# Designed miniproteins, single chains, continued (5), part 99

Each design is a single chain, and the fold is of that chain. pLDDT is the mean over its residues in the fold that is shown.

## One batch from the design tools (miniprotein)

Design m19435
Fold by ESMFold2-Fast:
Structure m19435 (fold): chain A 68 residues (1-68)
Amino acid sequence: MTAEDLEEGRRRAPEAIERLRREGREDEALTLEYSVKAAEYLLANPLKEEEKRKLLEEMKAKLEAEKA
């Protein structure tokens, strides 16, 4: 995944999130929202692959806490 791929995903995400929330799929909407936040961080702060995996794990933990 390149920075350009992350940027495209970020641009399309708001429409997808709105659609998921309209359908009552809030958990999927939250998951996508946190994925976008992770992508934005990676675009601003280039990381090694191992560091990227750790960041995604942290974002998943935050998402789980928000759902609970």
Scores: mean pLDDT 70

Design m19436
Fold by ESMFold2-Fast:
Structure m19436 (fold): chain A 60 residues (1-60)
Amino acid sequence: MNKNQLQEIVSAYTKLPLSNNSLNKLLDIIKNDPEKAMEAFNCIAKASNQQELEACLDNL
């Protein structure tokens, strides 16, 4: 999976764009811990702004 593919997947959960740093963190989580990846996507879906969206990955 590359960043462009992950951005398209994230777009299904939220209208807010992730930063490149957040996309890299999410890729690492998906590769190393799929259970945490599910928690990250659930958090992203609940985020109402970009700061909350990026905080989902910073708090994991």
Scores: mean pLDDT 76

Design m19437
Fold by ESMFold2-Fast:
Structure m19437 (fold): chain A 87 residues (1-87)
Amino acid sequence: MTEFTEEDIREAYERLREELRRLAELAREQGHERLAEEAERLAAGDVSAVPAWEEAVLEIHPDLSEEERELLRRQAEMVRELLERYR
């Protein structure tokens, strides 16, 4: 069965940090400063920024489809899990 090692978790965390940094840059280019700040906090390992980041996305895109909202929620849960495990 597939098992995650601490090295696998660390690699996933580093990839997540890079993705969050790219998302923060895109958000800044679009003028969404709050979303960019929360994404940068997550990239720094601040688990408490997860709900604020999710809220910032929903505030900018209140009319997201149900599929897009589910994707966002899954991403938020994955981010929280990775940050908590890396602790």
Scores: mean pLDDT 74

Design m19438
Fold by ESMFold2-Fast:
Structure m19438 (fold): chain A 68 residues (1-68)
Amino acid sequence: NADKEAEELKKDPKKLEETRQRAIEHSRRGAEIQRADGSVVGSPEAGRHFAEAVRLGDLIAKAEGIAA
């Protein structure tokens, strides 16, 4: 449950910061894979990393009291 996960992050500032770093890392990794692929269509691997970055971003927004 994303709401419970967000509540856990709100209680642990270090875990919240680690989650921010994970979101940034997934976004950067996705961009690197897509750049290496050179495709206009994009890589499925890059897409998975971008999807995880969005999911983690939504969790952070909920933990910080911002609606996703």
Scores: mean pLDDT 76

Design m19439
Fold by ESMFold2-Fast:
Structure m19439 (fold): chain A 95 residues (1-95)
Amino acid sequence: MSPLDEILAELAREIQEALENATSLDEFVKRIKEAFERFADRAYELGLSEEEILTLLENVRKALKESITDPELQEAIDKIFEEVKERLRERAAAR
């Protein structure tokens, strides 16, 4: 299994655990944000570009939103994505 496949599998697992075990919206948001941030950090360490990481996260976000019927959770996921995107952009600019 490639290193990228491993971190994608870990992200998918962390998302599933958040969906199954989070007891509140705040806990769900925290877990998903931490999962996205961990994935972005690991992907960056593997040498992926900002654009490549954002493309992968957007695909995951789209799949996650298709699995969720709650509009409030969908909005929270969109906000998390924008925050992770901004953090990744700032990290790239600091090099």
Scores: mean pLDDT 80

Design m19440
Fold by ESMFold2-Fast:
Structure m19440 (fold): chain A 68 residues (1-68)
Amino acid sequence: SQVDELIREAAEANQRIAELEQITDVAELERELRKLEEEEKKASGPRKNMLRVLIAHLRALIDRLRAE
């Protein structure tokens, strides 16, 4: 089911977001962002959408940490 696949991708994205939020080193987060951007370029379908969500969240996290 496409719905089941989307639910699974969302659950994975939420867990990866929680793991990234534990990182406080901006340089480490920027390295993770570059890796996600390269993965997103090669991905398609639901996985590409999941990676875009992760990239958007990681960019927002970096911006928050830089504003401190």
Scores: mean pLDDT 81

Design m19441
Fold by ESMFold2-Fast:
Structure m19441 (fold): chain A 91 residues (1-91)
Amino acid sequence: MASEERVRERAEYLVRVLGVSEEEALRVAREVADVPEELFYAAVDWAKRRFSHLPPRVQLRIAESIALLSKQLGITSVEELERLADSVFGR
């Protein structure tokens, strides 16, 4: 079970960094609760840097997708996560 403190901290980061609603931020934070902290923050920062021109909600969906894919593929490093993100969202 995800720590409510961890979920809240991640949601606050999403609101602050991406400018999304608290409700959407909490939903995504819960969905990716099992993703390691370093990989979660890397996914959010990558989405914001690469897609700064897109609406906050789209950036949030991209970050969520990267984080979930990293878990599914057993990615353990920020470098591997960024390579995965570039490969998937460069379509």
Scores: mean pLDDT 83

Design m19442
Fold by ESMFold2-Fast:
Structure m19442 (fold): chain A 97 residues (1-97)
Amino acid sequence: SRVQELVARLEKLVEEIEKLLDKDLQEELREKVEAFLRAVAGLPPERQARLLERVIATLEDALKRMKELKKQGKEEELKKEAEGLIKELEFLIDYLE
């Protein structure tokens, strides 16, 4: 299923981002990801796929920026990027509820 493939890809991206974050930010990000997956689970497969593709693109862009910040030792900027990503996910979840 396309939806199952997209969920698997999203989970891999979240795991990669979590490796760059402290435990508190990991827990907050995971909570928002799980809330998003719950929000989309009840939607038609076409809409699930479109929303998953949108979030995957956001996570891919965030991961790329976060990896560069980690390389440069910019821990405060990395934290700000993670907080921004969490806020974007929260906004999307609120829109779906």
Scores: mean pLDDT 88

Design m19443
Fold by ESMFold2-Fast:
Structure m19443 (fold): chain A 77 residues (1-77)
Amino acid sequence: SESEELLRRAEELLRKGDLGGAVRLLQDVISTSTDPEILRRALRLLEEIRERARKAGDEGMVKAVDDLIAVARRKLA
């Protein structure tokens, strides 16, 4: 699926250190998907990005990721 491809691309960007690129793809996944499995996988990647952004002192990225985590969690409830 498109969501599966976007998740794989987000993981690749995260491996390369492109947190912003990964977040952009994950935002698309969360906005378009209602599949609980896809949303849980996106949530795990966002949690990893949050930790890396926190360690880097990127408060803007932490806030953006926290907002997406909240949306994903609401869709899973």
Scores: mean pLDDT 88

Design m19444
Fold by ESMFold2-Fast:
Structure m19444 (fold): chain A 63 residues (1-63)
Amino acid sequence: SQIDADAEIALLLIKGTVAELAGDYEESVKYYREGLETARKLNADPETIKALEERLKEVESKL
């Protein structure tokens, strides 16, 4: 369902953010990348996709 899809994307974003705050940038990239792929596959809101793209780009710059 759409609710389950939104929850999955939200959890991946939370995991990515927690890893980023801990300084685990490689793990953060993995979660944000998975979240972005899931968001695109499930046709998530364009704003959600853009936010994930920007976060991924920012964290990748720290690797």
Scores: mean pLDDT 83

Design m19445
Fold by ESMFold2-Fast:
Structure m19445 (fold): chain A 100 residues (1-100)
Amino acid sequence: MKSIVRLKLTFENGELTGEEIEVEGELSEEDKEALKKLLEEAKELASKISKAAKAPVTIEALLVDGEGVGMTIDSPLLPEEKKEAYEAAKKGFEELKEKA
């Protein structure tokens, strides 16, 4: 195991209210740029969802050696909207995994 990346983002009414990013081990510059892009996409999606719901939205994600181990999105929105957000995030992790 060379690297662990954990992020937790909380949004309320379109605003970022909590951000926790932990990195253990070594990331290549390419992995850092890919993670930065994923983080910005996740922030944009969560902001839109929280603004629409007018309620808190929390995204938690874990990567180990460039592989996505898990991602969860907690939102009071309909299951279909939660599923779309989850699938988008999962696709981002698969792209990072292919580049790692």
Scores: mean pLDDT 66

Design m19446
Fold by ESMFold2-Fast:
Structure m19446 (fold): chain A 118 residues (1-118)
Amino acid sequence: MSITESGGGTFSTGGSVTLTSKISGVDLKEKIIAWNQQKPGSSEVEFLASINAETGLKVISSRYRGRLTLSVDLANQTATAVMSDLQPEDTGIYYSQLLNKETGEVLATGEGVELTVV
């Protein structure tokens, strides 16, 4: 299985970005997809949000609550995170992960997309 990520780049403070994760080699419906942020100069990865692809149940970090919209397109095997009202602290590398719904085990991690907010 694999994750192909897109939507990075340089954006202005107050703008919005769409981060897209396309899943291959496994049925997305049977998984949870999560997004994590790695800040510049940090080796640590912070949890951003997750969505259960079958139920649509979302878990969103308090830092991003009200600014983040998550969706899943099962027909296209795609999950999308739209982040609005961008802040300079949103700068970093964003990694998608596929998780087992029952155990929370990480099954795959994307290579990451770089986001810069100026």
Scores: mean pLDDT 86

Design m19447
Fold by ESMFold2-Fast:
Structure m19447 (fold): chain A 87 residues (1-87)
Amino acid sequence: KPTPEQVAQGAIELLRSYLENTPLPREEDRALLEEAIERMEEAVKEKDYERFLEILEETAARLRESSPGTARIIEWIIEEIKKNMGL
């Protein structure tokens, strides 16, 4: 069974890979997701997984209109984290 840290790190790597392989329609959306990843990395260092989830949920909500595909990926990640962390 993966640890909360491993689940969170896996989510960060998945989002980084998504950004490297997927062109986003707006530069602002890419910048938003890059900023979110940096904030998530800090939350993992602090072992603040509630904040980690809050960052993901806020980011998905902000991207829903302009980048719905990216928002869906983040929402899937949130569901997997909640399932694996028992939240």
Scores: mean pLDDT 81

Design m19448
Fold by ESMFold2-Fast:
Structure m19448 (fold): chain A 75 residues (1-75)
Amino acid sequence: EEERRKRQREALKKALETAEINLKNVDPKYKDFFEEGLKIIREAYEKGIPVSELLEKLQELIDKRMEEERKKAAA
């Protein structure tokens, strides 16, 4: 279990580095969203937060983004 968690954290760190490179090729309007997500992943990795909690934090970011889009559609 702990070994699996460690592997997930290492995979996330590598994915972070790869994603930062790929971010240069991403549509600029999504850059802020990606940067917030990467920041959450990085902080979780440094603090040793479980992947499950990390995913919850990312889901909160997504939910907030969706609510903002909903408000724009209503305006």
Scores: mean pLDDT 70

Design m19449
Fold by ESMFold2-Fast:
Structure m19449 (fold): chain A 85 residues (1-85)
Amino acid sequence: MAEAEVLEYKGNEEGAEVVAISVADGMEAGASAREIAKKMEEDLGDKVKAEVLEETEEEAVIRVESKGSEVLGGDLEAVIKARKL
């Protein structure tokens, strides 16, 4: 089981929530923070950049930036923290 929270965001709140869900789902599936970040960039395309800020055995912090992504509701900068429960 994994849980994710939005630590901070600028731009579209709905997009920040979508990113948080994606991070939680990836962590629940046993993916590393690096694998989650790479998959987000692959799935959402060149308008989205994901960066791992922190990773431990039980938690990860990922920053996501979007410039005009329709999937994320346009422009977004978000910092997401996910943890294993």
Scores: mean pLDDT 78

Design m19450
Fold by ESMFold2-Fast:
Structure m19450 (fold): chain A 85 residues (1-85)
Amino acid sequence: SELAQLRKEYFELRKKLMEKLDLKTFIEVESAVDKAAQKAVENGDYEKARKELLAFLEKIGLDEETRQLVLKYFDIRVKILELEK
């Protein structure tokens, strides 16, 4: 049930990001989140991965509200990956 709830929240956030971002920016953000989440799970360095992701989002010029949505999306993706181990 926890995994099902996290997947639902994950896809709802993904839809929200797709509505806020143009396709090219969404693809870049999705790729960055995927790489950061994999590194967080594989290396156990969640805070470092999250900080590096935030720096990337700032560099590509996303506003604060959108950056917070992407970080939440990353947080949920990490939780899903940890539960699927």
Scores: mean pLDDT 86

Design m19451
Fold by ESMFold2-Fast:
Structure m19451 (fold): chain A 81 residues (1-81)
Amino acid sequence: SMEELELLRRILEQEIAELEELAKKTGDPLVEEMVRLAREMLEAVDRALAGELSEEELYARLQELSRKMRELKAQYDKKQA
């Protein structure tokens, strides 16, 4: 639904802001790549809200980007341990 997409958009905006702040503090290329992926997720949601992307296409794209995000986060977490 549009309401669910608007909620996802807000969550992604908040996550991007937090990741950008972390990137500024750390200078870590992994965090910068996380920012890039989060922005791609936001772009996909914005395209769906504009009617340029179907719900099926959106969720397939978000699933792929979320998988990549989890891999980057796992690498970042290992580096911090």
Scores: mean pLDDT 87

Design m19452
Fold by ESMFold2-Fast:
Structure m19452 (fold): chain A 117 residues (1-117)
Amino acid sequence: GSEAAREGARAAREGAEEARRGAESGDPEEAAEGARAAARGAGEASRALFEAGGADKEAANEAARAGGEAGRAATEAAKAAYDAGGSNELISSAVGGAIGASGSAAMAAILGGGELP
């Protein structure tokens, strides 16, 4: 459980960095791809924690932080994709990434015994 959660958290942070690079370079495809990867990593982390019953609070708190970071990066990527004139599909992908990552962060925080936002 905790190993898979930490692996998902790492993937979420890597995706967040990719999303920010895409946003900074004005590349809507790179920004959307990074946002999608960030959301996927955050989702994998929260799912692993949920399946494990949330027993590892340290791993849950790490996943919550990574998911929050992923959500912020995906939001920036969605704005960058919109500003760069990206397709509705790319913008929707980045927005979906932001919502998914934020939801995953909230779930991980709950499983870690943290306060609800």
Scores: mean pLDDT 78

Design m19453
Fold by ESMFold2-Fast:
Structure m19453 (fold): chain A 67 residues (1-67)
Amino acid sequence: PRRVNLGNGPLSEEDLQRLLKEFDVNQNGYLDEATRSKIKDFQRRFKLEVTGELDQDTRDLLAKGEL
């Protein structure tokens, strides 16, 4: 599904951190090179600017349920 019920707009930093943990990254909860690489791959796949950061656009697209 590509549609999600968004109550208050894009995902919070906490929600995104939880999602990133699903990729089995560092337990310290730190944004690692591996995590940034995953973000870049996601941005490339959906034709977003590849920044490697949790930008508003990236957060909005994640909340949309793109996989």
Scores: mean pLDDT 58

Design m19454
Fold by ESMFold2-Fast:
Structure m19454 (fold): chain A 90 residues (1-90)
Amino acid sequence: SDAALAAERRALAADPAADANEIAAEVLRELGLDVTPEEVASISLEEAIELAKRALERGSLDRREAIAAAKLQALAAQGKHREEIEEALA
């Protein structure tokens, strides 16, 4: 998705210590979604993985699934929980 790809690109360019929730929220806002870092942080890693799996099976993203995808891509790009995220979305 555009949100996931943009989040990955920004996270790769950012300081490795930058908050993945802030990166995801910034990307989503630039794509026209009214999302805060607090809203991204409210979706746990486990919930984000579950949302992303459902979106992949359906072949579409709703708003909450787009937030989850952006969060997961930012985390994975920073090397955080990368193995868990990649295994879950494989």
Scores: mean pLDDT 78

Design m19455
Fold by ESMFold2-Fast:
Structure m19455 (fold): chain A 100 residues (1-100)
Amino acid sequence: MSREALEKSFREDAEQARRIAEELRREVEAGRGGREHLYEAVLYEGVARNASPGALIAGAVALALKRRHPELDWAELAVWALEIIGDPEGAEEVRRLAEE
């Protein structure tokens, strides 16, 4: 696998994460989404801001765990992933949303 191909794929994944976050926030603003949509939006924003293989993996693992184990606290999973990504602002936003 070439470095250029990896860097291109990486930028495309980061851009897709940003678009997904924007869509999730629009759904909440339109009254169609709840707090879980906000947690997911903040997670995707954290992935996009910290665009790295580790960020993509942490985000993907959190999403996969929530799908396989819907009983898991989504806010706790999002905070865990954001801390691994190294996005303290996103982790703090999820914590504030979860304490309302």
Scores: mean pLDDT 80

Design m19456
Fold by ESMFold2-Fast:
Structure m19456 (fold): chain A 81 residues (1-81)
Amino acid sequence: SAETEKKEEEIYFSGLLLARRLNSVDVSVEYIRYLAEKYNLPQEKIDEIVDRLKEDMKDLVTTPEDLEKGRKYLEKLKELK
């Protein structure tokens, strides 16, 4: 449905913005999966969104420090229901 397609795009763009902000695709993928489960998206759609993000952000270089900071940020973000 159009509403489902709109939510898929909203989740994708949330993931894209987070990946840019945190300099991490892996942290953003965790956030995408969290949002997709919250909105009850089927696994096939989650995989499509994740694969799209990985391709779009393939040149992004993440340091161990970026990962540590990103995961701490994600945990705080998940506390806000």
Scores: mean pLDDT 83

Design m19457
Fold by ESMFold2-Fast:
Structure m19457 (fold): chain A 88 residues (1-88)
Amino acid sequence: SPDDRFVRYSTGRMGTVLLQQRSRRQNDRDAYQRSVELGRRLDDAVQNGDDSQVDRIMREIDGEVRRDPDVYDGVQSFRDRVQSSVNR
């Protein structure tokens, strides 16, 4: 499934690292807290094998990237890899 391809290429742990690193570099405390929460939820959904929850969290991440793209550019790269895996 598309969610299986997402897990294969991007895993929740990688998403958490990317979100944390980017927000930290920008020194935006609120963005950092949001990124940590999103990363944790993504990790939990991946570990539980809940593909529908993974999809929902990825949509939330996309919303955050649209709101503050400079803080979340690492997540944008992560999202692009997920998109590529779906289309292979």
Scores: mean pLDDT 56

Design m19458
Fold by ESMFold2-Fast:
Structure m19458 (fold): chain A 58 residues (1-58)
Amino acid sequence: EDEKFKKAALLLANTDLSVEEIAEKVGMTKEELDELFKKHGLPGPEEFRARLKAIEAQ
């Protein structure tokens, strides 16, 4: 599995960092991160976060 994808997914789930900031944290551009999520069958990092926030109670 792609370690960058896993790290980005964890940051999206556990932080309030922007998609751009998360891309920087994993050593990617925002465009690269968007494509990485689409390669894993997801619509993108923004949609992934939205789904997580809908499920997680805080």
Scores: mean pLDDT 76

Design m19459
Fold by ESMFold2-Fast:
Structure m19459 (fold): chain A 67 residues (1-67)
Amino acid sequence: MNVIEELIMKDYGLSREQVEELKEYVRNNPNITPEELKEYLEKNFGLKLSDKEAGGLLSALRTVIEE
């Protein structure tokens, strides 16, 4: 599981703490869209992603949570 989290950190420039926070956010919001994740990232982390990047991040976070 750490391998996917490490890839998220590297590809999106997120800290381990930010990845854990995002895992909790997605776990509590199972129907979250890539657009909603983009808004959360910009508001809470100052991180601006493309639609494709946000979709990829959401998919990776869901994979880690289901573990």
Scores: mean pLDDT 80

Design m19460
Fold by ESMFold2-Fast:
Structure m19460 (fold): chain A 87 residues (1-87)
Amino acid sequence: SKEEVLKKIEELIEEANKKLAEAKTLSEIHDVVVEFSGKLSELAKENNLLEALPLIEEMRRKIIAQPEKAKELLEEFLKKVKELIEK
């Protein structure tokens, strides 16, 4: 269901935020963002949520450019995905 997919996305974002809080270098932040962007993309493909793929790529790119805003950018991404799923 859409609700189950959203819950899995929220769980992945929460896990990413925990790992980002532990990251001490830009390389570690980049590794976390790449890992979770990959997991989010696979989840989107498996659930035919293809419209989320550009949002995932945009979020990844923005965090790589501004790692200090990673938490805010992940929250922005989650808001956009919720709007997409509720559409």
Scores: mean pLDDT 83

Design m19461
Fold by ESMFold2-Fast:
Structure m19461 (fold): chain A 68 residues (1-68)
Amino acid sequence: HHHHLTPEQRERLLKRVEEAYQEILDEAIKRGEKNLSNETLKQRILERLRAEGVPEEEIRYLEEVFNS
């Protein structure tokens, strides 16, 4: 695995993932989506981060982390 992210970038990215995870869960609860799979959660996190303008390099890093 080859990543050009600094330790600070990785820490910031992972913290944003945690925040996005909570946001997605809160939205799912409000919509009555009680059976959200782990795979769906991962996909929604990645889609949200892409929509926020997170670089594709950082998204690829997260895809590798999620599939490890």
Scores: mean pLDDT 78

Design m19462
Fold by ESMFold2-Fast:
Structure m19462 (fold): chain A 74 residues (1-74)
Amino acid sequence: LSPELQKEVEKGVVEIALAVAKTVAENSGVNVDEVNKLIDESLEEALKLIEEGKFEEAFELVKETIKKVDELLK
């Protein structure tokens, strides 16, 4: 993959993962505002990391965000 195409794929993966987490939270009706805030902040930072070529850091951030979402849905 070209570096440009790789970044677009990496952005897409992150966006899809966080969108799925957001949908689960909306369907649960539990702590939806807190979950949406965490996801929006995580998405902004993850996309910034990808632009900097730091996909591994971006993906770790997404994993940590999903763990926090899971705790909020309890």
Scores: mean pLDDT 82

Design m19463
Fold by ESMFold2-Fast:
Structure m19463 (fold): chain A 65 residues (1-65)
Amino acid sequence: DYLAKARAAGVAGNREEAAQWYIKLADELEKQGKPAQAHAYRAMAAFWLGDEATADEHAAKANRL
């Protein structure tokens, strides 16, 4: 469960690891034909990495789908 792993890494303070699990979750959602959900988790990964511009772009795409 990628979501559980992302949350566990976040609680442990491992920001980069949390972002990696959110990216893996987004990739699986994209493969399932769920692009809106994939963009939402890519936005979350970008927030964990401190990349606000990329996070805003993905969040906007998630809200339009």
Scores: mean pLDDT 81

Design m19464
Fold by ESMFold2-Fast:
Structure m19464 (fold): chain A 84 residues (1-84)
Amino acid sequence: VEVLSLTVTGSGNTVTVSGKLSPGGEGATVVLLDADGRPVGTAQADSNGNFSLTVTVAPGTYTARVYSPNGELLGTATVTVPAP
């Protein structure tokens, strides 16, 4: 299973993680972590390998991690939510 697309966007107080996995990616786990490595949101890929996660967060740096259905790390992306 491979990450075909992974986008992490910060807008205001919201982080959106979206993307697509190759065939066999159904049930893959997407985790959004804060700067301390604490999970703030999770989602799973659908039957077409598509995933989307939207989380309301405090300002800071966030890292999305995508794990295959068997637990292998497939991809990461980072975003910074600015303080107002």
Scores: mean pLDDT 81

Design m19465
Fold by ESMFold2-Fast:
Structure m19465 (fold): chain A 74 residues (1-74)
Amino acid sequence: SPLEERLRAVKARLEGLLATETDPERQAKIRQVIEAIDALLEAMRRLGPDHPVLRREAERTLAYADQLIAELEA
């Protein structure tokens, strides 16, 4: 699924940022988004990657993750 591939790619990027992050508040935000992605990927494994509610939640999570990454890489 292209959406699952996007979630995994964004998770990998966040894990890379977490490995070099020294600020505890930023570490907590990164971990929260990684946990949200893991929960979505797990739900997609059970219910299917094209489930309409999961697609909507994944797009929202990706939008937030993209904003967080932009802030961390600025």
Scores: mean pLDDT 87

Design m19466
Fold by ESMFold2-Fast:
Structure m19466 (fold): chain A 100 residues (1-100)
Amino acid sequence: SAGLKELEELVNKAEREMLGILLRAVDELDALGRQDAAAEAVRRASEIGKEFKAQVEEIKKKYEEGKISKEEALRLVKEIGRDAVERLEAEMRRLLEEAR
C-alpha cells in the first residue's frame, strides 16, 4: 500500500543515518587501535537496530489493522527513528570517550 511505502521510506532513512553513525565510530575506534571497542560498537548498533525494527513492526501492524491512522503511523515511526538515532549517537560517543 502507499502508506506502507511511506513508512518504509522513513525506516530506510533512519537505518541509513544509524549506519553512518556506526561506520564513523568504527573508523575512529579502529584509528585508536581499539578493535574490542569497535566490535562492541557493532553489537550495540545491532541491538538498537533490532529494537527499532520491532517497534516499526508493531506500528505497521496497528496501521494495517486500522487501529491508527496513516498520519499517526508516520509520526510514530519518525519519533522512534529519531530516538533510535539519538540513542546510537549517545552510545557511540560513550564508547569513543572510554577508548580515549
Scores: mean pLDDT 90

Design m19467
Fold by ESMFold2-Fast:
Structure m19467 (fold): chain A 60 residues (1-60)
Amino acid sequence: SLEEQIAQVERDLADTRAWIAELEAELKKNPDDAETGILLGLYRIVEGALEMVLEWLREK
C-alpha cells in the first residue's frame, strides 16, 4: 500500500541519516580517511534521493 511504501522510505531515510552521523563522527576522528569521506558523500546522495522519493509519495 502507499502507507507501507511511505513507512519503508521513512525507515530507510532514518537509517541513512544515522549512518551519516556515524561516518561524520569517524571522519572527525580520522580526517585523512579518504574511504570514509567517499562513503559519507555517497550516503548524502542516497539521503537526497530518499527525500525526493518521500516527497513524491506524500503528494499522491
Scores: mean pLDDT 87

Design m19468
Fold by ESMFold2-Fast:
Structure m19468 (fold): chain A 86 residues (1-86)
Amino acid sequence: VVEEVRRLIEEAKRHAEEALKAAEAGDVEAAKEHLEKALAALAEAAALVDANPEKAAEVEEAVRELAEEADKVAQRAAEALKAAEA
């Protein structure tokens, strides 16, 4: 569970970084696709933690910094996408 959550958050961060890069380049469609994949991976990670509440604290401690980094990049990607669309 811990390793699976870590992999999902790593995938989310990678997709969020690609989404940010695409949004900054003006590729709105690519940015949307990567952001959707990043959010889906984060949702799957959250579902795994919810399904394994006895491991939730261990998982959170193990991936806290990575999850914070993924969230920050996803937020930046979402803001860049909004700016590109507006």
Scores: mean pLDDT 76

Design m19469
Fold by ESMFold2-Fast:
Structure m19469 (fold): chain A 99 residues (1-99)
Amino acid sequence: MAPPRVSAPEVRVLGPDTAIVSVRVENVQSLDEAVEAIAEALGMKVLRRSEPREVGGMIVATVELEGESPALGKKARATLVLFYDPETRTALAVGLVEA
């Protein structure tokens, strides 16, 4: 079984307390597996996840994470929108990190 593969997160710092983040994960079997892989890659813990919605063959959910942000140098909360494609077993997450 191929393990989840996380691409290096792309981070853009917008200010002392705010950044945007984008993460891609391949070889995931479910949205939940993608959420866990993304949280681990960002060094954060999952606080909550919205109910998943199906949009055009993709599964979409909002996830809140909490932990230390290396980019901001302090404890932060991340709000991410996750798009999971079950055909390619690929997930994309984009969102804000706020301290």
Scores: mean pLDDT 83

